# Designed miniproteins, single chains: the designs that were tried, part 88

Each design is a single chain, and the fold is of that chain. pLDDT is the mean over its residues in the fold that is shown.

## One batch from the design tools (miniprotein)

Design m3246
Fold by ESMFold2-Fast:
Structure m3246 (fold): chain A 85 residues (1-85)
Amino acid sequence: MEEEKRKKYLEEAEKLYKEHPDDPVIRSGYRELKAAVELGRPLEVIETLYEAMKKAAKTKDPGKAAYIYSEALGRARRIEALQAR
């Protein structure tokens, strides 16, 4: 069920945050993903945020990490707009 997938993404995001507690992009990503799960946002939004967190965690360039996350937020907004149709 989709709720089980949302919960799984939240658990994985929390794990990633615990591995990178001082990373501001990972902290912001975790907060946004947790809010998305709590508000029942589309699964694709939650997946988009989690994938951005994973990519940001793998880069050593903080500017690139911030860009990846910013682009994911834009993508999440577009998914929400399409969902509203």
Scores: mean pLDDT 81

Design m3247
Fold by ESMFold2-Fast:
Structure m3247 (fold): chain A 69 residues (1-69)
Amino acid sequence: MKEEIEREIAEALVSMYLALGNIALEKGDYETAVELYEKALRMAKEHGLSEDLIKQVEENLKKAKEKLK
């Protein structure tokens, strides 16, 4: 039960960080986007979230990093 609740919270937070990162990326705030995606990726990996979600975050993080010079 506790592990299940923690995983559900982690999934919600990862989705939130991913959404905020996408907004930052659209605004051209690439540093903020990278930070948010890195937080999402760390949380997703630490809590064993779905591989599809992890890949989505990794792809967005890569795109944001490519925008940083």
Scores: mean pLDDT 81

Design m3248
Fold by ESMFold2-Fast:
Structure m3248 (fold): chain A 64 residues (1-64)
Amino acid sequence: SELARLLSAAYILYIAAELQGKTDVAEQARKLIEEGLKYYEKGDVEKARELFQEAIDLAAQALA
């Protein structure tokens, strides 16, 4: 599913940010992933998707 793809991408980029020493960005991405998972558990799939995309964008920008 798209949601599973976004979650996987968010985790991969979060780990990459940690490995690159971008600790502040990695922590922010982790918090966005955690909040997205909370919304998913509530059934708010659209909000979960938005939060996973925000985590991706944040981590990817820091690694560019």
Scores: mean pLDDT 87

Design m3249
Fold by ESMFold2-Fast:
Structure m3249 (fold): chain A 86 residues (1-86)
Amino acid sequence: EAEEVARLAERAAELLRGLAEQIAAALPPETAAAFVARLEEVIRELEEAARLGREGRAEEARRLLEEAARRGDRVLAEAAAAIAAA
């Protein structure tokens, strides 16, 4: 379970890096920078969740993954709305 949480967090971080690049290309630089900075914070939390999972701290890793996922979902929803409105 801890290893699975670590792998999931690592994949999520990779996907968010790709989405941050797409957001940077799709919005004005100042607006994009704000969303990218927020996604970078989520990516750091996912990397920490992966580290905790690799250390066998399954419950801590899962809680951090859930928190990061919720925050990431909010940022992506706001970014998608901004792109749709542009």
Scores: mean pLDDT 86

Design m3250
Fold by ESMFold2-Fast:
Structure m3250 (fold): chain A 98 residues (1-98)
Amino acid sequence: EDNIRLLEKALETVKKAIEYLKKGDVENAIIYGTFALILLTEALKDPSLSPEVREEVEKARDHVAKGLNAAEQGNYDEAIKHFEEAIEELKRAIELLR
């Protein structure tokens, strides 16, 4: 329901961050990555999340944070890898909620 929508929005937002990095638009990549981090932090405030869903969302948030840090340091390949890991974790979290 609302959690699925938040996680799906976070997933699409991370995908846009990767797209911007691949285009060399680092500023927009950081903006979208930061927005994904906010969405994931909001999702984690829900006390009704199962431990399994919470673990995957926490992993996704950690990888988004690492991706942002790598992008800010100019390590764009590393940033993309972290964002791609976050996408895999978000897909798992969404499947667990279905």
Scores: mean pLDDT 88

Design m3251
Fold by ESMFold2-Fast:
Structure m3251 (fold): chain A 55 residues (1-55)
Amino acid sequence: SEEEREEIKKRILESAKANPDVPLDLFLAMTRRELKEIGFSDEEIEEVIAEIKKL
């Protein structure tokens, strides 16, 4: 559902903020893989990636 997707996005952003020691490239690669497996579109994935890069 849309609500579940928004909650997943929030948790990913919170995880990124809580783990600044993780290499960005690794975090982005893992995030892309996980979101694709859940069924996020490429457009949705890039939106999440853009938000992570703003942190």
Scores: mean pLDDT 80

Design m3252
Fold by ESMFold2-Fast:
Parts: C-alpha cells; structure tokens; sequence
Structure m3252 (fold): chain A 66 residues (1-66)
C-alpha cells in the first residue's frame, strides 16, 4: 500500500540510493498524486541528486496539498 511504498523510498534515501528512491517516489506520486508526503520524498530525492529546480517544484506541489 501507500505507507509501505513511502517507507521503501525513505529506506532507499537512507541507503544513498537516490536514483532508485526518485524512481519509486515518481511511481507513488503517479498513483497517489494527492499524497503530500510522497511529493516531499520525491523532492528530497531530487535534492540529493543535485536537481534543485525539480526539488523546489515538487516541494511546492507538496505544500499545495497541505
């Protein structure tokens, strides 16, 4: 479910697997576009990858959902 997918993304981020974390987070936001937490995790993954512009865009999306 959603909670398990979000936990997988957090685990990948902790392991430094940022590309994999971003890929799973992208799948989660596609399936559940109203999950603010999923957009925040996607933003964090992109920030770790050095894509500050996408990280900011995804963080703004998360803020809109709060």
Amino acid sequence: GLDEALEEVRKLLEEGKYEEAAAIARQVVAAVPDSAEAWELLAEAYEKLGDEKKAEEYRKKAEELR
Scores: mean pLDDT 86

Design m3253
Fold by ESMFold2-Fast:
Structure m3253 (fold): chain A 74 residues (1-74)
Amino acid sequence: MLGDILEARRRINKVALETGFDLKKIYEEQAKAYKELGDRVAEELRRMGQPELAENARKLADTLAKKYEEKAKK
């Protein structure tokens, strides 16, 4: 999980630098990062025997990703 967060942060920073801080591209990458983080957290929670928490984590990640997708649309 921590490694996924750090990787997402590096990818967002790279997009910002490569696009000259294009907010749309940054928000698109942020939304993608939340979806990927949600998958990883859900998998870890399932491994811990917490399928209900895994489902809740997935729903939360999808909600956050949708907010950033809407920001990317301006």
Scores: mean pLDDT 75

Design m3254
Fold by ESMFold2-Fast:
Structure m3254 (fold): chain A 70 residues (1-70)
Amino acid sequence: DMGKQAYETVKKLLEEGDTKLAAEAAEKGSQMFKSLGKDELSKLLEQAAKAAKNGDTEKALKLAEEAAKL
């Protein structure tokens, strides 16, 4: 469920066109999940943050969806 919450947050920010905030949310989520030992979830959110920073909204959303499956 924590992965789903991260996905919902990133999705909302991307839908609002706030790519920078979406990237920041994904990056913060990545750091938090890494500290919890959830390395796979952390890596997916780190990649989502990079995609969002590059303006690749579709890739960012897909990576956040993969995080939600964990």
Scores: mean pLDDT 81

Design m3255
Fold by ESMFold2-Fast:
Structure m3255 (fold): chain A 80 residues (1-80)
Amino acid sequence: EEEEIRRLVEEAERAAEELARKVEEEEAERLAEEFGLSLEEVRELLRRGAERAKEMARKAAEEEGAEGARRVLEWLRKEL
């Protein structure tokens, strides 16, 4: 189970990075216009969002084991 937890956390971390990259490529300019931010500010917010998602995956794994990590991974995959 420890190996399963580690694998799920790694997959969630990769999914968070992929989601942030996709949003940056597809929507960063629109988000900057809509919220009155610079592109650099939007990209920084997306980067911090990805880091928080990774922290959530690790926390969920620590508190709920494989089930917690899987829940975060599934949530990220739904947004992709």
Scores: mean pLDDT 80

Design m3256
Fold by ESMFold2-Fast:
Structure m3256 (fold): chain A 91 residues (1-91)
Amino acid sequence: SREEILALLRELGERLRAEAARETDPERRGVLEALAEAVEALIREIEDEDLSEEEARERVLALLDTALQAARAFGLDDLAAHIERVAERVR
């Protein structure tokens, strides 16, 4: 449901912000902060009913794919596992 997708995105945003706060590399921190901002922007678009349910799911899955690639590249195994679980629940 829309409410479940929003809850999952809020949790993802919080985890991305937490990882960014712990990241010592400025380039990696910037990527994590940008991903958190993208999640927050998507939450607003969904809450404002600017997207259909299908468009919302497509946008969420694309963002999860991007976040998963970053998490894997940075060796953030717990974050990567969390993103994979979120993607399965959205599909």
Scores: mean pLDDT 87

Design m3257
Fold by ESMFold2-Fast:
Structure m3257 (fold): chain A 48 residues (1-48)
Amino acid sequence: EEEKIIEEIKKNLPKGIKDFLERLRQRAVEGAKALGDEEGMKLIEEAW
């Protein structure tokens, strides 16, 4: 599953990159929320 691949990558990334990706995730969730895309929000939260 794609989620397993993402989880494995996150474990091996330097902290700076993990922090950067977490900020991107936060912005994606905020964007989906602004559009009312609850399915998109759930997928983003599950992937991260």
Scores: mean pLDDT 71

Design m3258
Fold by ESMFold2-Fast:
Structure m3258 (fold): chain A 103 residues (1-103)
Amino acid sequence: NIEEELRKLIDELQELYKKLSKEEALLVLLEKLAEALENKDYHKALLYRIMIKKLVDEKEFTEEDIEIMIEAAFNSYYENEETDKRLAEGLRKIVEEEKKKKE
């Protein structure tokens, strides 16, 4: 089922590329990742992180941004509530800063 969900999310991402810029699609995925961590949905968090990593390979982010994304994926295996809350907050901050840069 995880493979089928990943495939479905990838197809959705490809549709987002047609409707949104790559940056806008990435911001949507970062928000979804933060929500997944807040909801303790670690499987979705991992899937969103994989998609984010693919987008990051096409767009250069700061070292801090990449580190937070990696930490989010890594901590999904540990189900640590405090760490997940901190990472979700960091991810939302990245989204807000990227929106700010577009202006």
Scores: mean pLDDT 67

Design m3259
Fold by ESMFold2-Fast:
Parts: C-alpha cells; sequence; structure tokens
Structure m3259 (fold): chain A 62 residues (1-62)
C-alpha cells in the first residue's frame, strides 16, 4: 500500500544517511510490532525499488 512504500522509502533514506544497522533493525521491528506494515510487505516493496541493502537487512528479520 501507499504507507508501505513511504516506510520503505524512509528506510532507504536512513541507510543512505548512514544510520547504523542495529538502529534500523529496531525501527523495523517496531514498525511491524505496531502494525504499520508486515515484514513480508516491506520486503516485497524493497525488492520492487531495487534496494539490495534493505532487502538483505529485511531478510535477516524473517
Amino acid sequence: GEKTREIVEGLIEAIKKGMPEEVLKEIIKNIVKLGFAKIEDLLKEAKKLGDEELVKLLETLL
């Protein structure tokens, strides 16, 4: 959905700005826990956008 894309775009920007992997993992876990997105939907959207670094990170959380 539109919100999933916005979340994924925000995560990609955080990676580009050099946010540490451990902090990114905590943010992603909280997004999923709070019901803003499912991990599988985040992964699907990251693959569509071609961000290999985010794809690899999300796969570690499955």
Scores: mean pLDDT 85

Design m3261
Fold by ESMFold2-Fast:
Structure m3261 (fold): chain A 62 residues (1-62)
Amino acid sequence: SAEEQKKRDEITELVLQGVAYYRQGNREQAVKLLEEARRLADEIGDSEARKAIDRLLEQVRG
């Protein structure tokens, strides 16, 4: 649906921004953005996106 596509686009943007903050050393902001992306992935039932985001969160958090 159009709503699901909007959420997918938002997940992509949040992940890109989160990774960018992590690479800049801003771990706190990276975690917040990736947690929001994870929430959206859960809402649309995208288990593959969720797993990818969980792996990124594990790397960022340690």
Scores: mean pLDDT 87

Design m3262
Fold by ESMFold2-Fast:
Structure m3262 (fold): chain A 79 residues (1-79)
Amino acid sequence: LAEEAKELLREALRAAAAGRDEEAERLAERALELMAKLSPEEQAEVITDWLVEQARAAGRGAEAEAKAPAIFEATKAKL
C-alpha cells in the first residue's frame, strides 16, 4: 500500500533518469491510484519519501533526510 506507492515512485524516478519517459508516467499513474486509497498520514509519508529520493538524486540526500520529519508534518497538515 504506502510502501508499494513509494516503490512505484522510486521506480518512476529511475525510469525518468534513464530516459524511459513512457514507463515513468505509467509507474507514476499507478502510484497516484494507490495514494488515492491511503489516509492523509500515509499520503504524507509517500510524498516525503519521494521528495527525499529526488533530493538524493540531486546530491542533497543528507539535507533532505535531516528535514524529512518537518517535511512530513508540513505535508500532513496540508492534507
Scores: mean pLDDT 77

Design m3263
Fold by ESMFold2-Fast:
Order: C-alpha cells, then sequence, then structure tokens
Structure m3263 (fold): chain A 66 residues (1-66)
C-alpha cells in the first residue's frame, strides 16, 4: 500500500522521525514536498498492516492512505 506521511513536530523530533522513516524495513520512502513523504509498504498484508499501525501511532506524524 502507499501512504502519505506528514511531519508535524518540532525540528529535533522531525530529524529523528526522518531517520526512522528512511531506515524503515519493508518500506520505500520518497520525499514528496516539505515535511511530506510518500511511503510504499512492501511484504505480506500482515506486515503492511503492522507498519501502518506503527506509523499511525506516532504522535508527530499525520498518515493518510492513498
Amino acid sequence: MTLRVTLTGPVEVEIGTVLRLIGLPGAEVKPDGPNTYTVTLTGSPEEQAALLAELKAEPHLTVEEV
């Protein structure tokens, strides 16, 4: 599945979140504007659902399914 992820935290939190997104296993991350990333989830449907839930649980991210 493909997600749009927007960073909404202070710069220090945003840096940590960007590093986490870039290093995320089972995902392809592409910059899509200021503080916005397109995240393509790969792997099994169960793995994709788990990663989606983890991203939606992050307090400084807005996550939208595309």
Scores: mean pLDDT 74

Design m3264
Fold by ESMFold2-Fast:
Structure m3264 (fold): chain A 65 residues (1-65)
Amino acid sequence: SAEEVIEELKRAAEEAKKLGMDSIAFTLQELIDALKEIIENDPSKVEEAVRAARLFLERVRKLLA
C-alpha cells in the first residue's frame, strides 16, 4: 500500500542519514513528500507512483548494504 511504501521510505531515509548519506536521505524525504501530495491531489496516479518509489527503494537498499 502507499502507507507501507511511505514507512519503508522513512526507514531508508533514517538509515541513509545515520550512514552520512545526506543527499540520499534528502531525496528519499522528497519522494515521501511527493507521494503524500499525489495521494491528496491525484489519487488515480498513486499505484504508478508507488511502483516508481519501490524501484528507487530497491536501488537505495543496495547502496545502504
Scores: mean pLDDT 84

Design m3265
Fold by ESMFold2-Fast:
Structure m3265 (fold): chain A 75 residues (1-75)
Amino acid sequence: SIEELAEEEISKIPDPAEQEAFRRAYDVFLEKLKEGKPKEEAFIEAHRVALSHPELTEAQADRIVRRVADIFNKA
């Protein structure tokens, strides 16, 4: 399931701040898709959430949101 893919990816992230950002970005991406929004809009909103994390660099936020998007592309 997509939830199992998300938990597997989270388990591979050693940094707690990146784990938190991943969970939040994943939840937002999933919520936007459930609302009927296109994947592009879901990606933009998930990216904003990752960028809002005070302990992440822009590069870290970019990596996190791309990893989230990859899960939804595999499902």
Scores: mean pLDDT 84

Design m3266
Fold by ESMFold2-Fast:
Structure m3266 (fold): chain A 68 residues (1-68)
Amino acid sequence: MVEVEEVENITELIGQILRLIGEIEDLRRELKEHKDDKEKVEELEKKIKNLEEVLKKLLEKLRKFPKE
């Protein structure tokens, strides 16, 4: 249970959030590099949107953790 190692589980969750932020930043950079490729831009925008939704859920989960 998350409750047993709450601090370690929060650290892992933060790690996942930071990794997703990194992936979104990488995709945004790739989008800028492929701005003239309409199909690639559409694909990248869809991936970014999906990752932003996952990030939002993880951030909401982090906000719901009880304070020590």
Scores: mean pLDDT 75

Design m3267
Fold by ESMFold2-Fast:
Structure m3267 (fold): chain A 60 residues (1-60)
Amino acid sequence: SAAALRARAEALLAEARRLLEDPSQRGKAITLAEQAGVLAVLAGDEALLAEARRLIKEAE
C-alpha cells in the first residue's frame, strides 16, 4: 500500500539523517536516501521525495 511505502521511506530517511552525523557514513546515508526517494515516487508522495532529494544534496 502507499501508506506502507511511505512508512518505509520515512524510516530510511530517519536512518540516513542519523548516519549523516558521522562523516564516514555519508555514502551509506546517500544510498538510503536514494532508496527512500524511489519509495516516495511509488507512493506518490512529492513532499517525501523532496525531503529525500534535499538530504542527498546536503550529504554531497
Scores: mean pLDDT 87

Design m3268
Fold by ESMFold2-Fast:
Structure m3268 (fold): chain A 110 residues (1-110)
Amino acid sequence: MRAEAEIEIEALVDGARERALLREEDGAITVDFLEALPAGTDRSLQRVTFRAPSEAAVEAVDRFLAALRAAGVEVLEIGTEVTEDGVTVREYLLALSGEEARARARALAA
């Protein structure tokens, strides 16, 4: 079974943006980065938007986010919308490292 979701990522410290594709095949989840960010980009705090065109894609996003939480990433949901064409759009703040980044993510989600 294959599922794909589009990912839009904004690194909030530097304002740098990238696009990626989340793919799920046979229970394995991969992220393919479609645009390269500069090597020095601060990724400690990111705003991430997922666009999931199917229920299977929504499930893949949930499994990916659960894996990030298990790895110690703070994941805060800040929005969910279903578009008129049935695409589920979900927005999150991800704090990848440090208590300051986590505190900032919590403040922005409130």
Scores: mean pLDDT 76

Design m3269
Fold by ESMFold2-Fast:
Structure m3269 (fold): chain A 60 residues (1-60)
Amino acid sequence: MLSPAVESIKRHLEYLAENYSPEEFKEIAESILKTLSRVLTPEEVAEVQKIIDEILKKRE
């Protein structure tokens, strides 16, 4: 369902979520998303945003 690029990003975000606090993860993830918005399609950016939101929900 996810593109290979988004799937790789998801794995990296999951790794960051396990190694950083939820607050630190949010800041890092927002920075990554801003950078990726320049190279990914709007649909891929939306999928990455959903992944970030789901990770944050699991930590709350």
Scores: mean pLDDT 79

Design m3270
Fold by ESMFold2-Fast:
Structure m3270 (fold): chain A 95 residues (1-95)
Amino acid sequence: MTLDELLEWAEERIKENPEDAEAWELLALVYVLQEKYEEAEEYAEKAKKLYLERGDEATAATIDKQLEWARENPEITLEMLQLQFEGLLKLEEKQ
């Protein structure tokens, strides 16, 4: 999946269910990769709150660490996503 595809998927899930913690988490990570750290932190806080509300304390506790890792390794994460996107375009690019 490309960043745009991940963004669209996350936004669609949030539109259908604004309590979708996983969608907010994905949105936060996409924004980190776009270097929009302020929005990324806001979305991460939303995801954390939703995970806690459903009793998933373990996942909530990992959100900040996941966001921090992506922030510290944006070039590696972006490079991996770009390589996967290029591979997809060459192998299974379809309308």
Scores: mean pLDDT 73

Design m3271
Fold by ESMFold2-Fast:
Structure m3271 (fold): chain A 76 residues (1-76)
Amino acid sequence: LEEAIKLLEKSIEYAKKGNYEEAIEYLEKAMELTGHSEHAKKTREYLESIKDKEKKLKEIIEESTLLKKSLQQKLS
């Protein structure tokens, strides 16, 4: 759980730097670690379908932030 949160933080960091390839990879790894492999595949397909780079980066940050918040609630 804590490792998945760290991966999500890296996803957000790479997305803020404009590196959407690394950002998507870290988001996918975090989802897989939490047992959401099918959701990870669908999320990746959705994000890769976004043609606008700025929109893609914003969506990655939003998805990673929401998942991070959800995982932090489970730690509580």
Scores: mean pLDDT 79

Design m3272
Fold by ESMFold2-Fast:
Formats: sequence, C-alpha cells, structure tokens
Structure m3272 (fold): chain A 59 residues (1-59)
Amino acid sequence: RPLTEEDLENAGKSPAAAGFIAREAGDEELMRKAIQAGLDGNYEEALKWAKEGAERAGL
C-alpha cells in the first residue's frame, strides 16, 4: 500500500504507526529512529524520520 500524507501524520501520534511507515520505506535505521522517538514521546521527531524514510523509498 502506498504511504499517504495521513499515514505520515499518524506516525507522529503512534510509535506503531511510525514503525509501519519506516518498514514500508525499507530503511532499518530510519525505522529504529522513528520507533525510538515515538517511545520517548517525541512524536515530532518520529514523524520527521518516517517522512525521510518515505522519501527515500520514493513514496
């Protein structure tokens, strides 16, 4: 499923959503950063990493 702007917005609110976005992007490092930021309660940082992963995957 292609990543949507709604999926990227939701990644900032949930560690699980951030991990899903990073996994679809295929970048393990970005996946770890997005999940860790979400677990730390830093949803702005989690969303940033999820967006970067999506851009690298051409999504």
Scores: mean pLDDT 66

Design m3273
Fold by ESMFold2-Fast:
Structure m3273 (fold): chain A 97 residues (1-97)
Amino acid sequence: GPALEAARRAAEGAAEAALAARGAAGAAGAAIAAIGAGVHAAIAGGADEERRRRALEYGAKAAKAALRGGEAGTEEARRRGAEETRRYALLAAEAGA
């Protein structure tokens, strides 16, 4: 439904933000996008408290990965952080389904 589609779009947006992030400000922006993805996924979870909880937990993990990646001192570490952000953001959307 529309809420799940919004959650999937938010997850991809968080992944794109993480991949583009450079330095502390970029990392913070990507983390905010990842938190947003978790919130959208929780909304998609509806009345199921366990789906909402798991969606928010994955969103938080995505945000933490975005912060680590965006502030990373090497391109390899930055790429790993972006990949982890995408993974957790999509897991949030799946948890909300």
Scores: mean pLDDT 86

Design m3274
Fold by ESMFold2-Fast:
Structure m3274 (fold): chain A 65 residues (1-65)
Amino acid sequence: SIAQLKEAFKAFDTDGDGTIPSSFLVPVLKSLGLNPTDEQEEQIMQEAGPVIDFPTFLRLVAKFM
């Protein structure tokens, strides 16, 4: 659910600024029980750029997962 995605994102948003480094994307997805392939991980990280906000995170999850 969106509430689970938001809670997971917030747990990795250590600065509380509403963004996370793209290097945290795969750990966030795995914490939610999602297991992206190496190819999916690369596609998600390429589209995310170096830093990602919550709306972009939701869009990437919807697109690739």
Scores: mean pLDDT 78

Design m3275
Fold by ESMFold2-Fast:
Structure m3275 (fold): chain A 69 residues (1-69)
Amino acid sequence: MVNPVVERLLERLEELEKVAPEELLPELERLRRELEELKEKEFKSVEEEVGAVLRLMGELLDIELRMRK
């Protein structure tokens, strides 16, 4: 089963895509692809999975903060 946190991040990203300036759409598209790859990826441990999810969460938050500037 896919990580439900990844599913929530994809939903958040979709919401951001609706309001993002065109300039940021390529970065959001890259993040979406990474999240989709994460859904299909098998991890050796929960810690590796959590680490990957936290990294993508940080990238999404950074884009969201840049949209507010």
Scores: mean pLDDT 76

Design m3276
Fold by ESMFold2-Fast:
Structure m3276 (fold): chain A 83 residues (1-83)
Amino acid sequence: SEKLDREIRAGVAEMAVATAAIASGASPEKRDILVDFAREAGEKLTPEQLAEFVREAIRIAEDTSLTPEEVRKRLEEVYEKLK
C-alpha cells in the first residue's frame, strides 16, 4: 500500500530527526519544527530524496547556534532543493 509505505517512511524520518534533536538539546520549538518537516518530507519525497533530507535535517538539528526561524528556513531550502 502506497499510503502505508509513506506513513512508515514519515514515522522513521520523524524518529531519526527527533532523536538527533533530543541528543543535541534542542528546544521544544526547534523539535516541533524538525519533526513537522520530517513528517511532511516522509509523506512527499521518494526514499532516496528522504534519505538526503534526513541527513541534512540531522545536521541542522545538531547546529545549536541556529534559532527556530533559521532551522525552519534551512529545512525549507533542503526540501525545495530535493523535490
Scores: mean pLDDT 85

Design m3277
Fold by ESMFold2-Fast:
Structure m3277 (fold): chain A 66 residues (1-66)
Amino acid sequence: VDELERLLTGSIANALLARAEGDEEMAKFNEERARELEEKLRELGHGDRIPALRARGEAIAAEQLA
């Protein structure tokens, strides 16, 4: 589960970074990946963690863009 959480935060961060750089293909891939990972986390009973993981991914992207 820790690996899925790491992958989700990474996919969210990478999607935001790709959009900021104008890489729409990479943004789309990471957004689709994040969706798949969120579904897997919900199936494992960890859906309540998704908002915090999204926030973490957003924070990572914000720090990289600062």
Scores: mean pLDDT 84

Design m3278
Fold by ESMFold2-Fast:
Structure m3278 (fold): chain A 55 residues (1-55)
Amino acid sequence: TDIDAVAEELGISREAARAWILHYAKGLSVKEVAEKLGISEATVRRYLDEVRRAI
């Protein structure tokens, strides 16, 4: 997917790129992203920070 290409180019994980899109493009809250991906809210916040460091 385009997400995989972007993640590779920016040096971030595919999961981090997915969390970013779900939160900012789809408008899901951190809690909703965590529930959808089956991870903790703390992990979602780490993924968002990973993307922020790359852009």
Scores: mean pLDDT 80

Design m3279
Fold by ESMFold2-Fast:
Structure m3279 (fold): chain A 72 residues (1-72)
Amino acid sequence: MDYEGKVKEYEEKIKQNPDDYKAWFNLGVYLEQLGQYDQAILYYGKALSLQPDNEEVREQLRRTRARKRQAE
């Protein structure tokens, strides 16, 4: 999977529409797959700020924080 290419694609999406919570969420997912946990956590936080009641985003953020702790 071209995760770096997907990161670039979704970075362009958020530049065009910074209120697209799905673009922020997908950025976090692809960065998590690349092991960039700090950046993934930041982008999941952005998605959650746009959709505070989104349990999927909240769960993913929780899992990624756990993965970061294991990788440290």
Scores: mean pLDDT 82

Design m3280
Fold by ESMFold2-Fast:
Structure m3280 (fold): chain A 72 residues (1-72)
Amino acid sequence: SAEEAKFFEKAAEILRKHGVDTETLGRALVLINKKGGINASKEDIYNALLEAGVPEEVARKAAEEIYKLKNS
């Protein structure tokens, strides 16, 4: 949907701002989608970022920001 597309566009922007490379970012978005996408919990987003290879400190910050997108 358009809402899902916007969610993933903003999630990609957040990951890029945190210095996540294109390959890792692409994997992270696929994994977030598998965990429910826009309906994923903050924990699911965090775990998806870790599985994609995002460093723990970046994953924690990015997961919080991405989770907040669905309430904005």
Scores: mean pLDDT 86

Design m3281
Fold by ESMFold2-Fast:
Structure m3281 (fold): chain A 57 residues (1-57)
Amino acid sequence: MLAVALVDVHTVHPYILGLKKGDVVEILKEYEDGLALVRSLSTGEEGWVGTANLEPL
């Protein structure tokens, strides 16, 4: 499933994926605690993002 970042995500945590508002990601797996494992389509990097920061396409 594709989604777009609603806000810039800045992180110092190694497991959290940094994003810019408008970046498109592929949601690989969603979790009940409001986290998703995603892949950035622009960089190919994988990491964790809060689902509240994403809008499904």
Scores: mean pLDDT 78

Design m3282
Fold by ESMFold2-Fast:
Formats: sequence, structure tokens, C-alpha cells
Structure m3282 (fold): chain A 82 residues (1-82)
Amino acid sequence: PVITRLVPKEGPPGTVVTILGENFGSKENTKVYFGDKEAKITSFPSQTQISVEVPKDAPKGDVEVTVEVNGQKSNKEVFTVE
């Protein structure tokens, strides 16, 4: 998987973030992390777009976002937790 961008790039825990990219899996084999915290996937319309909620326990400040498909992690994109 590859992350191209996050929309928005900042927000408090519970913010819904759209992750745009390529080669995301299916909802059943894909996980999203904010640092070491797994995010809840709220929508999975295609292999190029996922919507997630910033985890409630995400640390404040800059965190690395990754998408994992069948154990393979994407590049890292920075999200700022407010």
C-alpha cells in the first residue's frame, strides 16, 4: 500500500480522516495505525480511499500514519493530533 495524502492533516482525537493512496486492500485485510494505535475504519469505498477516526488515545502532536495490508505496511504520512 502507498499513502499519497491525508485530508485533513490535523485534528483532535475522533476526527474523521480521509486517506488517499494506492493498493489498499479490502476492509477485512487492511488496518490503519496512528503511531502504534489502530484506527477505526469508518468507510472503505475503494482501494485508493479509506476513511478512519483518529484514535481516542492517540498521543498529542505529530504521529506517523500507516496503512497495513496483509502484514505489509505503507510509507508513513504525518498527522498532527491536536
Scores: mean pLDDT 78

Design m3283
Fold by ESMFold2-Fast:
Structure m3283 (fold): chain A 63 residues (1-63)
Amino acid sequence: MEQEILDKIAETQDQIFDILLKQGYSLEEATQKTKEATEEIKKMIKEGTPLDEAIEKALKKTK
């Protein structure tokens, strides 16, 4: 159950990283921002936010 959530977070992490690189961020900046977004998703889920809502909110902040 928790593993399925982690897998979807990992997929979203890859998507965020790709978006940041396309926006012109360096590898270091994209990595740091992706890590921050991933931690925010995990925090939202722990606070009771549904997985899909947490992912959508993180992607919206990245754009």
Scores: mean pLDDT 79

